Designed miniproteins, single chains, continued (2). Designs and how they scored, part 103

Each design is a single chain, and the fold is of that chain. pLDDT is the mean over its residues in the fold that is shown.

## One batch from the design tools (miniprotein)

Design m7576
Fold by ESMFold2-Fast:
Structure m7576 (fold): chain A 75 residues (1-75)
Amino acid sequence: SDIEEVEKLVEEERYEDLVPYVQSKDIEVVRTAVLSLARKGELSVALVLLSQANISKEEKEEIRKEMREIHREVE
């Protein structure tokens, strides 16, 4: 599945290969990619990819809230 592929790409640090997946309209694919990057400490990469995502402003803000919670846990 796309979710399994984006998790694998994040684990393998193949961040450039995430671009086609985050440009999809599937919020779960975008969320998985962005939050996996945030958990890995790649916050700047996660924010750039989220900005390029083809999802609504409201969906992007929800994912940003989830990223902030992850950031609090790793600091």
Scores: mean pLDDT 79

Design m7577
Fold by ESMFold2-Fast:
Structure m7577 (fold): chain A 91 residues (1-91)
Amino acid sequence: TVTVTATTSSGKSVSTTVEATSDTYTVKLKNKNGEVLASFVVKKGESGSITVTAKESGVYTVEVYDADGKLLASASLEVKKGETITVTATV
C-alpha cells in the first residue's frame, strides 16, 4: 500500500491510501490553477516528504501516480496564503 498525507501548518490534514503493484510512485502537489508546485518519487519500502509555502489561498491538490503515469488517487484541502503544506508518502 501507498499512504500519502498532506498537512498544513494550521493543522488541516488529508490522507489517501492506495493499493498498487508498482515499485515506484510519483507524488505531485498542485495549486488551484493545476500548476505543479512540487513533485517527488518514492520507491517501495521507502518514504518521502516535501514542504511548500502557499503563495495564494485556495484549494491545493495532492496526486499519486504509478510508474506508468496512471493517476491512482487525489486528495484536496483548503490552504491559506502563507501556510506551509507538508506532503509525506510511505510505501
Scores: mean pLDDT 82

Design m7578
Fold by ESMFold2-Fast:
Structure m7578 (fold): chain A 80 residues (1-80)
Amino acid sequence: MEKKEELRKLAEQILASPGPTLTPGEEMLRLAKEVGLEEAAKILQEAIDTFNDPSIPPFTARYRVRELMKKGAEIALKEL
């Protein structure tokens, strides 16, 4: 299957979701790296790193991850 089409579907799924979606986000990061979408990959990596940071309060982490996931998805769709 075309990796660009899979990436597009994952980005649209994340943008339609009411909150951050880690599993699609991780898949989107892998596909973005393989396709060469450096800006989208960087932002998606920051979202995953934020989620895994135990020093960030849970509510703050949730909000930040949501914003970064949506931003990464928007940039991925623009670069495709």
Scores: mean pLDDT 74

Design m7579
Fold by ESMFold2-Fast:
Structure m7579 (fold): chain A 71 residues (1-71)
Amino acid sequence: MSVEEELIRLIEEVTGERPALVYSKRVGNSLIVMAELANGSTVLAEHDLETGTVTISIFRPDGSSETLTIE
């Protein structure tokens, strides 16, 4: 499984739905994914490929946000 697919799967596990991938980019040792959920939320996920740390930020249509860090 690719690191991108692993990040998409983590977003699905955190949000409870399969996100629609908008953007994926590798920057240095990090993979950054931007995705959208069916409820209109935007998800920004970063995977540090050196440390294995994953940060997932969820921005909802009501203006609320959540950030989760997995180490």
Scores: mean pLDDT 80

Design m7580
Fold by ESMFold2-Fast:
Structure m7580 (fold): chain A 74 residues (1-74)
Amino acid sequence: SMEDKAEELLEEFKKELEKIKETLNKEDFVRQANKLGRELAKKMEELKLSEELKEKVEREVTQIYLDLLNELDA
């Protein structure tokens, strides 16, 4: 289903960000996170996700990014 695909995209994004956080400094992390965010946006457009699902994914992605970014400052 579209909901399952949205959840898969979110889990993939989270895993990739966590991997990048472990291997890169903060500056490189921000650049790679932005690249991944653009790729995610393209995938959501290609899949024609509903506005509700897009909003859910964007909200959760933003929270994951901010949480990981905060950990890099700690």
Scores: mean pLDDT 81

Design m7581
Fold by ESMFold2-Fast:
Structure m7581 (fold): chain A 65 residues (1-65)
Amino acid sequence: SAADHILSAAEALLAEDPDMTVREAAQRAQLAGDSLLAAGLGEAEKVLGPDATIAEAIAYMRRHL
């Protein structure tokens, strides 16, 4: 599903850099052409702010996807 893809791709970014912000993660998703991940992270950024961690974004998405 789209949700399973978004969560798996976001967890891969977390594994690469645990200190990554949601804004950095969203920008990386856009550059990679992953439109589903970019959209999911973009929605998390709107709620949590750009300086929230990728871990916080994943926790948010797990509750709402």
Scores: mean pLDDT 87

Design m7582
Fold by ESMFold2-Fast:
Structure m7582 (fold): chain A 77 residues (1-77)
Amino acid sequence: SLLELLRELIEAAKKSIEEYLEKLRETMLALGASEEEVEKAIEEAREFFSTLSEEEQKELMERLIAQLEKLIEKLES
């Protein structure tokens, strides 16, 4: 289910950026994206994260986790 995929994505994001990106890859494939689309999206995401400082990466991941948690709360309501 979408809720289960989102929960797994949050758990991965709490561990590391790389685990988040791998889980995002699995999620996109499960939702019907092509392997080529997923590879491009993950490469673009890695490139973006590489432009950020360690502090900026941490802040962005914390905000992402909070947004995903809020989305789950809305979907469970």
Scores: mean pLDDT 83

Design m7583
Fold by ESMFold2-Fast:
Structure m7583 (fold): chain A 57 residues (1-57)
Amino acid sequence: SHMEKLRERKKKIVEKLKKDGFITDEQAEKMLSTEFSEGEIDRMERFLKAYEEGKKK
Protein backbone atom coordinates (compact mmCIF):
# COMPACT_ATOMS: atom_id res chain seq x y z
CA SER A 1 0.00 0.00 0.00
CA HIS A 2 0.98 3.65 -0.32
CA MET A 3 1.44 4.06 3.45
CA GLU A 4 3.56 0.92 3.71
CA LYS A 5 5.79 2.16 0.89
CA LEU A 6 6.27 5.45 2.74
CA ARG A 7 7.19 3.58 5.95
CA GLU A 8 9.67 1.40 4.05
CA ARG A 9 11.24 4.48 2.43
CA LYS A 10 11.50 6.16 5.86
CA LYS A 11 13.19 3.11 7.38
CA LYS A 12 15.78 3.01 4.58
CA ILE A 13 16.47 6.74 4.97
CA VAL A 14 16.93 6.47 8.73
CA GLU A 15 19.27 3.48 8.45
CA LYS A 16 21.41 5.23 5.84
CA LEU A 17 21.56 8.44 7.89
CA LYS A 18 22.62 6.47 10.97
CA LYS A 19 25.18 4.35 9.07
CA ASP A 20 26.78 7.44 7.50
CA GLY A 21 26.95 9.24 10.86
CA PHE A 22 24.42 12.00 10.17
CA ILE A 23 22.27 11.04 13.16
CA THR A 24 22.69 9.22 16.47
CA ASP A 25 20.95 5.99 17.47
CA GLU A 26 18.63 8.06 19.68
CA GLN A 27 17.73 10.38 16.79
CA ALA A 28 17.12 7.35 14.54
CA GLU A 29 14.68 5.94 17.12
CA LYS A 30 12.80 9.26 17.21
CA MET A 31 12.63 9.46 13.41
CA LEU A 32 11.27 5.91 13.18
CA SER A 33 8.51 6.95 15.62
CA THR A 34 7.73 10.16 13.68
CA GLU A 35 5.27 10.42 10.80
CA PHE A 36 6.77 12.27 7.85
CA SER A 37 4.99 13.66 4.81
CA GLU A 38 5.78 12.25 1.36
CA GLY A 39 7.49 15.56 0.54
CA GLU A 40 9.73 15.31 3.60
CA ILE A 41 10.70 11.75 2.68
CA ASP A 42 11.41 12.83 -0.91
CA ARG A 43 13.68 15.65 0.32
CA MET A 44 15.62 13.28 2.58
CA GLU A 45 16.04 10.81 -0.29
CA ARG A 46 17.37 13.60 -2.55
CA PHE A 47 19.88 14.57 0.14
CA LEU A 48 21.11 10.99 0.49
CA LYS A 49 21.31 10.53 -3.29
CA ALA A 50 23.45 13.66 -3.60
CA TYR A 51 25.67 12.44 -0.76
CA GLU A 52 26.06 8.99 -2.37
CA GLU A 53 26.98 10.56 -5.72
CA GLY A 54 29.60 12.73 -4.00
CA LYS A 55 31.00 9.69 -2.23
CA LYS A 56 31.20 7.76 -5.52
CA LYS A 57 33.17 10.53 -7.24
Scores: mean pLDDT 79

Design m7584
Fold by ESMFold2-Fast:
Structure m7584 (fold): chain A 115 residues (1-115)
Amino acid sequence: MDLEAELERVEKEYKENPSIETLQRLTVLYARLGDEEKALEYLSKLVNENGVVITDPENPRTGGFDPNDELGIRLLLDLAWFGDPKVLKKALEKYPNLEYDILYAHLFHPERPPR
């Protein structure tokens, strides 16, 4: 699969019409390519700009795992299964409770890993 061609297409879509879904796809694509800086930049936008609720020690009132957050669950599963482990390690350093959020995502969707 040509991840670089897909990334270019999705990045253009995001620049022309920003959406949470496009931002999630960018985060996953950069994570799959092993681009730590870009993957974490877009992940931070998702957390801070109302895209995904992740347990955030900097803002505990807006953090926490929500089993009804299908967008957040999908992002967590995609990062865990398809992202470069080095990117995931950097994400865990920025969001220390992300490990628990990933565990909860798997518990609520154990039979449906992302593809």
Scores: mean pLDDT 68

Design m7585
Fold by ESMFold2-Fast:
Structure m7585 (fold): chain A 85 residues (1-85)
Amino acid sequence: SHMEELAKLEAEIAELEQQLDPDTVDLIRRLTMLESAKKSAATGKPVSKIEEYELLLEYMKKVLAGEVTRQELEDRVAALEAEIG
C-alpha cells in the first residue's frame, strides 16, 4: 500500500542519514526540493511524497557509492536555483 511504501522509504532514508555527513544530507534535501519544484513546474502536477523520497534516497545512495561528489551536488543546487529563480 501507499503507506507501506512511504514507511519503507522513510526507514531507508533514516538508515542512510546515519552513514552521511549532515551537511551532505542538507545539500541532498535542498537538491531534491529544487528538482521536485522543477518537475512540478514542467508537468503542472505536484510531486508525490513517494517520488520525493525515492529521489532523495537515490542521491544518498549515489553519494555513498562515490558516484556523486559534494561539489557536484553544490554545483547542481546553484544551477537549479538560477534556473528556477
Scores: mean pLDDT 84

Design m7586
Fold by ESMFold2-Fast:
Structure m7586 (fold): chain A 90 residues (1-90)
Amino acid sequence: SKLVEEVQELIAELRKLVEEMKELAKKKDLEGLEEKMKKILELVEKIGDLLNELREQGKESEANKLAKEVQELVLEALKIYAEALQEKQK
């Protein structure tokens, strides 16, 4: 499905942003992390719209699998950001 491929491409972009966040966290670049989090939230919104289209097409199982992958990446990004904020308080 073209919609599944589009979601997979956006998930690949999300993975790249998470990897970039890991590098920014090593540099203690909190402003850079905030900018990447903003981009992640924009991608998540776009992915959400496409997942709703998949559900409308009766592809609920595929949409749920992709949604779980997105959720795991978002949780990883939030953990990276939270750990960087804690380091700033030292």
Scores: mean pLDDT 88

Design m7587
Fold by ESMFold2-Fast:
Structure m7587 (fold): chain A 96 residues (1-96)
Amino acid sequence: NAMEELRKKLEEERKKILETNLKNAQGGVDSARRAAAKDPRDQPLLDHAERLQKSYQTALEDPEKFEEALKEAQEHNARIDALEGERVLEVIRQSE
């Protein structure tokens, strides 16, 4: 149904955003590392870049917890959709 396609598209967008952010953070760390090697005054920038990379990596590092939470959200939404469908049918039956 349309809701399942929307959820799948949203999941793909979330994964793409996280992967893009992680890739950008990795590039930032690599650049900062090269800069710090040439100029020690850039060390704080490297430290900050490594912290950002670690934050995004942690978000991607627990696929089981992330997948479980996502499945739970999908099941909850599916149950709400089913209950709303039954409610509409009951109203129609009462009007017959």
Scores: mean pLDDT 64

Design m7588
Fold by ESMFold2-Fast:
Structure m7588 (fold): chain A 91 residues (1-91)
Amino acid sequence: DIKAEIEKLLEEIKKASGDEKKKLALEAISLIVRAVEEGKLSEEEALEYLEKIREIVPELQDIVDKAKTYIRGITSPLDEQQRLFLEQQNS
C-alpha cells in the first residue's frame, strides 16, 4: 500500500534529524512523484503529502515546490534540472 509507505516515511522524517531527515524527505518526495506517475496516487493526495514534507523540512521548500509544479502539469515538458532531480532520487 503506497499510502502506508508514504505515511511511514513521514513518521520517520519527524523522528529524524540532520542529514537523515533530509534524506528521508527526499526519498518520500521521489516516492510520491513516482506514485502519481504510475497512477497509484491522486494529484490531490500527492500535493497534501508534499505540503506535510514542506512543513516538517522547510529547507527543502524549493524541491517540494518543483515536485508540486511537476505533479500539477505531469503532461507538460520537464526542464533539464527537474529531470536530473528525479533521476538522482530514483534508485
Scores: mean pLDDT 77

Design m7589
Fold by ESMFold2-Fast:
Structure m7589 (fold): chain A 83 residues (1-83)
Amino acid sequence: MEALKSFEEARERIRRLVEERRRSGAPSLTETLGGVTDEQYEDLVKAAKQVGEETGDIITVTRIGDTVRITVKSREDVLAEMA
Protein backbone atom coordinates (compact mmCIF):
# COMPACT_ATOMS: atom_id res chain seq x y z
CA MET A 1 0.00 0.00 0.00
CA GLU A 2 2.81 2.48 0.83
CA ALA A 3 4.63 1.71 -2.45
CA LEU A 4 1.41 2.37 -4.41
CA LYS A 5 0.86 5.75 -2.69
CA SER A 6 4.53 6.68 -3.21
CA PHE A 7 4.29 5.77 -6.92
CA GLU A 8 1.16 7.89 -7.47
CA GLU A 9 2.76 10.87 -5.71
CA ALA A 10 5.95 10.42 -7.78
CA ARG A 11 3.89 10.27 -10.99
CA GLU A 12 1.98 13.48 -10.14
CA ARG A 13 5.24 15.27 -9.28
CA ILE A 14 6.91 14.28 -12.56
CA ARG A 15 3.76 15.13 -14.55
CA ARG A 16 3.71 18.59 -12.94
CA LEU A 17 7.39 19.06 -13.84
CA VAL A 18 6.65 18.17 -17.50
CA GLU A 19 3.73 20.65 -17.57
CA GLU A 20 5.90 23.36 -15.98
CA ARG A 21 8.66 22.82 -18.60
CA ARG A 22 6.12 22.98 -21.47
CA ARG A 23 4.43 26.08 -20.03
CA SER A 24 7.75 27.94 -19.54
CA GLY A 25 9.03 26.95 -23.00
CA ALA A 26 12.31 25.74 -21.50
CA PRO A 27 14.24 23.04 -23.45
CA SER A 28 14.86 21.23 -20.14
CA LEU A 29 13.81 21.52 -16.50
CA THR A 30 15.41 19.90 -13.43
CA GLU A 31 14.02 19.32 -9.93
CA THR A 32 16.18 18.13 -7.01
CA LEU A 33 14.65 16.17 -4.13
CA GLY A 34 16.45 15.49 -0.84
CA GLY A 35 15.82 12.78 1.74
CA VAL A 36 14.77 10.20 -0.87
CA THR A 37 14.65 6.54 0.21
CA ASP A 38 15.57 3.56 -2.01
CA GLU A 39 11.86 2.73 -2.40
CA GLN A 40 10.97 6.32 -3.34
CA TYR A 41 13.82 6.39 -5.88
CA GLU A 42 12.51 3.19 -7.52
CA ASP A 43 9.00 4.69 -7.64
CA LEU A 44 10.39 7.87 -9.25
CA VAL A 45 12.21 5.81 -11.92
CA LYS A 46 9.01 3.86 -12.72
CA ALA A 47 6.90 7.03 -12.73
CA ALA A 48 9.40 8.78 -15.04
CA LYS A 49 9.14 5.90 -17.55
CA GLN A 50 5.32 5.97 -17.47
CA VAL A 51 5.02 9.78 -17.76
CA GLY A 52 7.66 9.82 -20.51
CA GLU A 53 5.59 7.31 -22.50
CA GLU A 54 2.44 9.43 -21.97
CA THR A 55 3.99 12.84 -22.87
CA GLY A 56 6.83 11.92 -25.25
CA ASP A 57 9.34 13.81 -23.07
CA ILE A 58 12.70 12.34 -22.06
CA ILE A 59 12.67 12.04 -18.28
CA THR A 60 15.85 11.11 -16.42
CA VAL A 61 16.09 10.26 -12.71
CA THR A 62 19.57 10.27 -11.15
CA ARG A 63 20.34 9.42 -7.53
CA ILE A 64 23.35 10.63 -5.52
CA GLY A 65 23.15 9.44 -1.91
CA ASP A 66 19.75 10.52 -0.55
CA THR A 67 19.38 13.20 -3.26
CA VAL A 68 17.49 12.59 -6.52
CA ARG A 69 17.64 14.80 -9.63
CA ILE A 70 14.75 14.65 -12.09
CA THR A 71 15.41 16.14 -15.54
CA VAL A 72 12.73 16.61 -18.21
CA LYS A 73 13.71 17.27 -21.85
CA SER A 74 11.72 17.56 -25.06
CA ARG A 75 12.02 14.41 -27.20
CA GLU A 76 13.15 14.73 -30.81
CA ASP A 77 12.32 11.59 -32.76
CA VAL A 78 15.10 11.36 -35.36
CA LEU A 79 13.85 7.87 -36.30
CA ALA A 80 10.75 9.50 -37.85
CA GLU A 81 13.06 10.86 -40.58
CA MET A 82 13.16 8.60 -43.64
CA ALA A 83 16.85 8.95 -44.49
Scores: mean pLDDT 72

Design m7590
Fold by ESMFold2-Fast:
Structure m7590 (fold): chain A 85 residues (1-85)
Amino acid sequence: TEEREKELEALAKERLAEALAKLSPKAQAVARAIIEADEKDPERGVSNRELAERLGLSQATTSKAGREVLAAVAAVGAELEAAEA
């Protein structure tokens, strides 16, 4: 049970990393900042303003990049869900 969950988590991380690597450089930077924030405090989240400030980007650019990241995450989630079925 616990071992299966760890294997699925590892696969999810690999799939996500591959998907994120295919995004624009700005989207990759946003994804990395989100992952770093999640590692520090998984339940807090991070705002577009914080990301823009950290990365030296406009809020509009950060929002667009964030949408690319969310789309990639959603696609990976759907793939993993289908694989479990």
Scores: mean pLDDT 74

Design m7591
Fold by ESMFold2-Fast:
Structure m7591 (fold): chain A 61 residues (1-61)
Amino acid sequence: LPAPTPEQQEAALASVVAYARANRDDPAVQELLRGLIRHETALYDDPELGERLLAALDEAV
């Protein structure tokens, strides 16, 4: 699969942040989102995107 464009990465980032904000008071959802990001970055070897997503979650919550 080709690497996602910067626009596609920003759209994914916005979606994750919106979901995290909608579930701000649910620690299980916050931990699940972080776990999924860590799991995907470990499998697909994309640590920079993973760091950006985790930073955005920390900023959103």
Scores: mean pLDDT 70

Design m7592
Fold by ESMFold2-Fast:
Structure m7592 (fold): chain A 72 residues (1-72)
Amino acid sequence: MDQQIQQLIENAKKHIDNAKKYKKQGDNKKAADELNKAADDLRQIGKLLPQYRDQLDASADDLKKEAQKLAK
């Protein structure tokens, strides 16, 4: 389980970093896609770490809202 959580954390970080880079480049559609992927990773971490689930779900919802704004 530790390796799975670590991979999800690394994936979420990479997706957030990619989203920031795409925003800087003006590629809002790719930035939105990366934010959605990061949000999905955070929700999966929350399922594996119930003590952080509320915080991770809230963060995931914020990322999805930002993605929706960028995709429009």
Scores: mean pLDDT 85

Design m7593
Fold by ESMFold2-Fast:
Structure m7593 (fold): chain A 119 residues (1-119)
Amino acid sequence: EEERIREELRRVLQEAADIAEKNGYKNVAKALRDAAERGLTPEEIGEAVRKALVEQGYDPAAAEFVADAFTELVRAMIEALKNGDEEAYERARQGLLWLAENIPSMVEGARDAAAAEAA
C-alpha cells in the first residue's frame, strides 16, 4: 500500500510538472519531477517549489505562499489515499493540477495578502 501511494503521487507530480512547464514554470517543473523521482515528503516538495520560484525571480513571501499550498495539497492527497477516501483524493489532485496551471494567480494573491498585512 505504501508503494501504491508513492507510485500514485509520482504520477500526479509528473502530471503537475508537465502543466507547470507548459505554462512557462520550467524551474518548478524540474523541482516537481525531481520530487516525483526521489519520493520526497510534502514539506520537501514545498521547499523545492519555494526555492524554484525564488530562483525564477518571485519574491520570497509569494514563493512561500505557493509552496505552502503545494505542501498542503500533497499532504491531503497522501491522507486521502491512506484512508481510501476517493473523493478527498480527487479534490486534492485537481487542486494540485490547478495550482500548477495557475501559479501567477497564486503569486498575485500572496502579494495582495502581504500588502494587507503591511498596512
Scores: mean pLDDT 79

Design m7594
Fold by ESMFold2-Fast:
Structure m7594 (fold): chain A 86 residues (1-86)
Amino acid sequence: DLAALAAQLLSPDEAVRRAAARALAGQMSPETEAAVRSAVLRVWLQADAATRAAILAEFRREADRSSGERRRYLEAVLRDMGAYPA
């Protein structure tokens, strides 16, 4: 359940947030990209500024360790969060 996994990004435990970001990054494929991005964005929009910064940092970390098509999907997640200029 992508929604339940994305909700773990709101955890006060850094290890739980990191594991959730890694698992969501691992779910990225052409078939799942839209669903994963939608689930992450719903959680992002409900989060306060400090939690958004923590979520953003985890996805930047996942993007940095990724390459190819998965890297592009993770960069799309970062754009959804406003991490890239318009």
Scores: mean pLDDT 82

Design m7595
Fold by ESMFold2-Fast:
Structure m7595 (fold): chain A 74 residues (1-74)
Amino acid sequence: MEEAGRAAREGAERAMREAEEAGASPEGVTGAALLAMGHGIDAGLRGESPEEVRRAAEEGARRGAEAARERQKE
């Protein structure tokens, strides 16, 4: 679990950096990080490898960015 937590954190950090570089709002960056961490932790709890946890975190980050964009439609 500790290694899975580290992989999820690394995925979340990359997601936050990409969101910031794309000019996302602080809420968008936070949303991407939260979804990345959630997906990564879920994969870790299912016993997936650290690389799979990182990929899950990256997918969560992508979904977070999409959700932030959807919320900006009012």
Scores: mean pLDDT 71

Design m7596
Fold by ESMFold2-Fast:
Structure m7596 (fold): chain A 89 residues (1-89)
Amino acid sequence: SDLELLERFIEEHREELEEAERFLRDTYENIKDPELKAKIVKRVEEILGLLAEAAERYERGDYAGVVELLERVLELVRELKKEVEEALK
């Protein structure tokens, strides 16, 4: 079922997302560059917007549509993590 696909997606990516959240939180507190901080905030706002849309799809029972948005969130989280890592080198 689509709900089982969603549950499996969450289980498979939980550790990666938890690691990314810890990394971004820790690095954000240590960043002194206001431009980099603003960029992180803008990217986080974009991710939060997608999560809000995913919540609406979940309420409609569109679990396949939730997975599509969570895949996009995972892509953006990975991009943000790489960008922050490169900026801190």
Scores: mean pLDDT 84

Design m7597
Fold by ESMFold2-Fast:
Structure m7597 (fold): chain A 86 residues (1-86)
Amino acid sequence: MAALEELFARMTPASLAAARTILALFDALAETRPVSSEAVAKAVAAALLASLGEIDEAIELFAEALRLAGASEEEIAAAVEAVRAA
């Protein structure tokens, strides 16, 4: 059983910083171009995974969200490095 306390125990300052970085970068992209509901859903799911410490899975899903939103591979690479640096 997933208890709420177990989920909060997985959240660290670093994992929350990664989640905030994902949301901030996706929000900045969405300000410049239209984004699909699928891209938004994947970005939100990536931020949730990052907040739980699942950083590698979060990065993969975030890259997919950015690609769906029409980001270039260079923009995706820069965004991924920013999340890893958080």
Scores: mean pLDDT 81

Design m7598
Fold by ESMFold2-Fast:
Structure m7598 (fold): chain A 74 residues (1-74)
Amino acid sequence: ISDESLRAAEKAAEDAEKNGHYSIAGRAYLGVGKVYLERGDLEKASQYYQKAADAFEKAGFLDEAKQARELSQQ
């Protein structure tokens, strides 16, 4: 994934969250976290996994929220 694609994904997640589309935001934040993890940026990966967990919890996706929290604790 290119830096431009990563930036677009970050913006899409933020926009979804601002509009109350928490399930979309959660999935987008998970994707961003995975890219940062693959790049070795563990701090940003953890931050985005936490954002994903919070978004999934607000969406009522409790299993996905739990998985995202577990990823943030790596």
Scores: mean pLDDT 83

Design m7599
Fold by ESMFold2-Fast:
Structure m7599 (fold): chain A 81 residues (1-81)
Amino acid sequence: SASDRTMLLVLEHEVREAEALYKKEYPDNEELKKLVEEMREILERFRAGEISAEEAVARMEEIFQKMHELMGKPVLKRHPP
């Protein structure tokens, strides 16, 4: 659906931002690398229709929170579309 396509683009953007931050600031951090890989897996499951948008967003939020905690940055909740 159009809503699912919009969510896919949002999640793709978030994964790209997380990966770029990891590569730039924390390239040797194995825990952050694993979290980025988990985000990519969730994105691909959503793209394949294996999980709902609600589940994808929830799982991404948990991983993003863990990434921010590992990086020592405060967790910012994004407004869902």
Scores: mean pLDDT 77

Design m7600
Fold by ESMFold2-Fast:
Structure m7600 (fold): chain A 76 residues (1-76)
Amino acid sequence: SAKEIAEKAYKKAREKDWLVTAGAVREALIEELKKEGYSEDEARRIADEAIDLAMKRDGGHPSSSAVAEALEEVLK
């Protein structure tokens, strides 16, 4: 489930912004988490923590796999 959420968010970020930034992935993650039943405050917190963790692992440009792994850890 976390992998699917992260993949959908990353795909939306790529389609919407033509440049995949941590910020674009964060906004898409918030939208996907809300669809899964998280409140807006929870979705924002989860997305922020996941993106921060993904950036820490990959540096300045988080990959789709880094985001998926980070989201899985945050949702444990």
Scores: mean pLDDT 79

Design m7601
Fold by ESMFold2-Fast:
Structure m7601 (fold): chain A 88 residues (1-88)
Amino acid sequence: PMEETVRAVVRAIAELLGIPLSELEALPEEHREELVLHAQKLTGVRLDPRDPQASADAIVEALRADPAKLEEVRELVEELIEEEREEE
C-alpha cells in the first residue's frame, strides 16, 4: 500500500538528514505526503507501492548524488516541523 511506501521514504529521509524519525512522524499525514511528493519531484523517482524499500533507497541515492536537492529537502522538513509547532 502507498502508506508503507510513504513511511519508508519518510524514515529514509529522517536517517539521511540525521533527524529523529519521531519528529517527522509527528507531522500531519498531509505534510508527510507533501514531503514525499516533493522529494519525488526533485529526484524524478517513481514510487512503487509493491516495493517500499526500493522506492526509499532510490530517493536517498538521488539525494546523496545532488547536495542542492538534499538541502532543498532539508529546508522543507524544517519548514514543516516549524509549521506543526505553530499553534495559532
Scores: mean pLDDT 80

Design m7602
Fold by ESMFold2-Fast:
Structure m7602 (fold): chain A 69 residues (1-69)
Amino acid sequence: SPEEVLAEAEKKIADSSAPLTDRGDALIAEGIANGDQAKIDAGQAIRQLRDQGLVPARKLLEEIKKAAA
């Protein structure tokens, strides 16, 4: 199904970016817990770099979702 194909693609994107996601999330969580803005900023920067690399894939998924709806 289109939903199954999209779910698999989203999972593959998540798995491929997991190391950056995990490190970014850990830094943000630590920063929030400790009120450390530098850690929050570092974690957000890692996520931003991940997201910049994923922009073309995410745009394609968005178009496929619209076509499948």
Scores: mean pLDDT 74

Design m7603
Fold by ESMFold2-Fast:
Structure m7603 (fold): chain A 94 residues (1-94)
Amino acid sequence: DALEILNSLPREEALEIAKEAIAEVWVEATGKPAPSEEVLEKAAEDLLDLFTRGNGADFELFVERARRPDASEAERVYLRIVERVLARLREAAA
């Protein structure tokens, strides 16, 4: 459970993990340099809010949409970010 994993970590540590994963996927997907620290901080906050403040249905609907054949490239890239963040949060919580 993403919420359970996140609750086992300090907020600052979860934000740093999210920022690193967002930057990595961005560079992989775009071939451009990583966004600024300010942009990464905002993106990390928004992403963690998807797991903690949204209800479970909002996250499930996002995943369902992003895995459709007609999903946009942006939706697929965001799903890659989400999956990488969750994997790293799980590793840090172990």
Scores: mean pLDDT 75

Design m7604
Fold by ESMFold2-Fast:
Structure m7604 (fold): chain A 85 residues (1-85)
Amino acid sequence: TTIRVEVETDTEELQEKVKEAAEEHRREYGWAAVHVSGKRMTIEMVGPLSVEEAREAAADLKKRFEEIGAKVVRTEVGPAEDFFR
């Protein structure tokens, strides 16, 4: 299952905090990747979670990113193949 969260970051300091929060969850969910395009960051996590477990994890990630000051633009959850097709 894949979790994808898109956030907007206005500063490099906020971008670094988002990376740190994503890395903390990487240990629990398997691989994590962070992509940066200007002010927008895309965080992708892949792990052996059910879709329901991944939805809960995505909600937790959204909450964590919002608590550190990032604006969450989009959250997506699905099977890994649907994201990489």
Scores: mean pLDDT 71

Design m7605
Fold by ESMFold2-Fast:
Structure m7605 (fold): chain A 73 residues (1-73)
Amino acid sequence: QDDKDKQVSDLMDQARTLLGDADRRTDDLTRQAQQSSGDPDRMQALLDQGRDYRDTAGRQADSLVQQAVDISS
């Protein structure tokens, strides 16, 4: 049971860290985009990068959470 509890905790911590890192990176890219308002192409590219990071992290986090649920069930 201790091993399972540790695996679940580890997966959930990984998911939380991944989402937190993606949120921070998205915020940084959004801030850079706002500072690049004089360059619409650069602004759009930065916003697209932030969206991609968030979407990728979301999918990876969902996978980690599902693994944790499967172990705990």
Scores: mean pLDDT 83

Design m7606
Fold by ESMFold2-Fast:
Structure m7606 (fold): chain A 94 residues (1-94)
Amino acid sequence: MAEYPELSKEDLEKILKELEEIAKELSKVDPVMAERVLQLLKEAREALEKGDLKKAAELIDKAIQLVYHAALEHNDEKILEKVKKVVEEAKKAA
């Protein structure tokens, strides 16, 4: 379930950009998981373009969960810190 259903389009676009950067770093350690994250972010961007903020938020939340789990499994502290920061910023914006 999406944790950030009340985020604005501008907030969601900012989160998407930050997650795309994190996914590029993740591709260096887990290219399969990074591809899945990028696919979710692409679908989230399409939802934003259609004005479906709720669907965009749900897809972003799913992408965050995948990045978080991949970072923990690979003990990648830098990716873990980056995704935690994105989550904190999203919670403050909501």
Scores: mean pLDDT 80

Design m7607
Fold by ESMFold2-Fast:
Structure m7607 (fold): chain A 64 residues (1-64)
Amino acid sequence: MTKEIEVESPGTGIKLKIEVKADGSVARGENEVDGKIYTASAVVADGEKGTLETPVGVVERDAE
């Protein structure tokens, strides 16, 4: 089962919607915002809260 989470990219402030599998791996990490595509390859857990809050490996691409 996948769960959709909303996380903020710490460098840009852009909010990304990421689908995460039960094992914590990313099922879908692509988001189009203002004509750009942001792709997250992983989400790091917040160890204090036990939640996935920080996208890792975020790549920005021009969507055309």
Scores: mean pLDDT 60

Design m7608
Fold by ESMFold2-Fast:
Structure m7608 (fold): chain A 78 residues (1-78)
Amino acid sequence: GTQPSAAALQAAQYAVQQYGQYADTHKLSHEDFAQEVAGVLENRRNADDASIAEALRLTLGLPLPAAVDIIKYYRSLQ
């Protein structure tokens, strides 16, 4: 598979720090949750922010405000 970018990995760590409760709800380790977030961001590099937010919401059960916050952080690293 494609290795996640540094920006995607940093955004995934931010997601764990701010929204780790969603990993706990889905019985994912924080490492597995971070890998899933990084994968969603990496696989959608050329997608608009709304499409990435929907993917995070549908695949990881993140509420829309959390998905939007993660994307804003991700964009701030680019």
Scores: mean pLDDT 79

Design m7609
Fold by ESMFold2-Fast:
Structure m7609 (fold): chain A 87 residues (1-87)
Amino acid sequence: SMEEYEKMKKEIEELAKELAKKVKELRDAQRNNAPQEELDKLREEIEKISKEIEEKVKELARTMGINLGVAKQEMLEILSKIFEEEK
């Protein structure tokens, strides 16, 4: 249903915003020569969120009966917009 699609899309968008924030934190930490342990922790957090987004996109594609490649492309466009806003 469209309601189910919108709910799943919103969940992916929220994860994407969290990812964008963590990527910015990593970028700022790298610029400020943060300790390797801090950089590694941020990379680990980014990887976890990225995997969660990937799983949510797969779930959305499966639930809606759409091609996974199409779902990934749509989510990439959403991610790109969110990353532009979080600059």
Scores: mean pLDDT 82

Design m7610
Fold by ESMFold2-Fast:
Structure m7610 (fold): chain A 86 residues (1-86)
Amino acid sequence: GMQILLETVKAIAHELATRLPDKTELIQELGREMGKVLRDESLSAEEKMERITEIVEEKAKKYNLPEDVVESLMAIMEQGKARLAA
């Protein structure tokens, strides 16, 4: 549960910091919104992963992220979802 979520969020942050280091506003906004989801005790691990996915997709659209970066982020989240569903 929580370890898979934390690993997924860490992988998202690492990917963005590596490929888009100048997108400081995006990184800060994602960190704030994902952190809020992670601290929400009313949500299950699966619901938290769904919320994180929605946030990442929204920010990818808002900041017009490169397609290869979006594909990497989607792959990270799909791996996280698969591990939670097992």
Scores: mean pLDDT 84

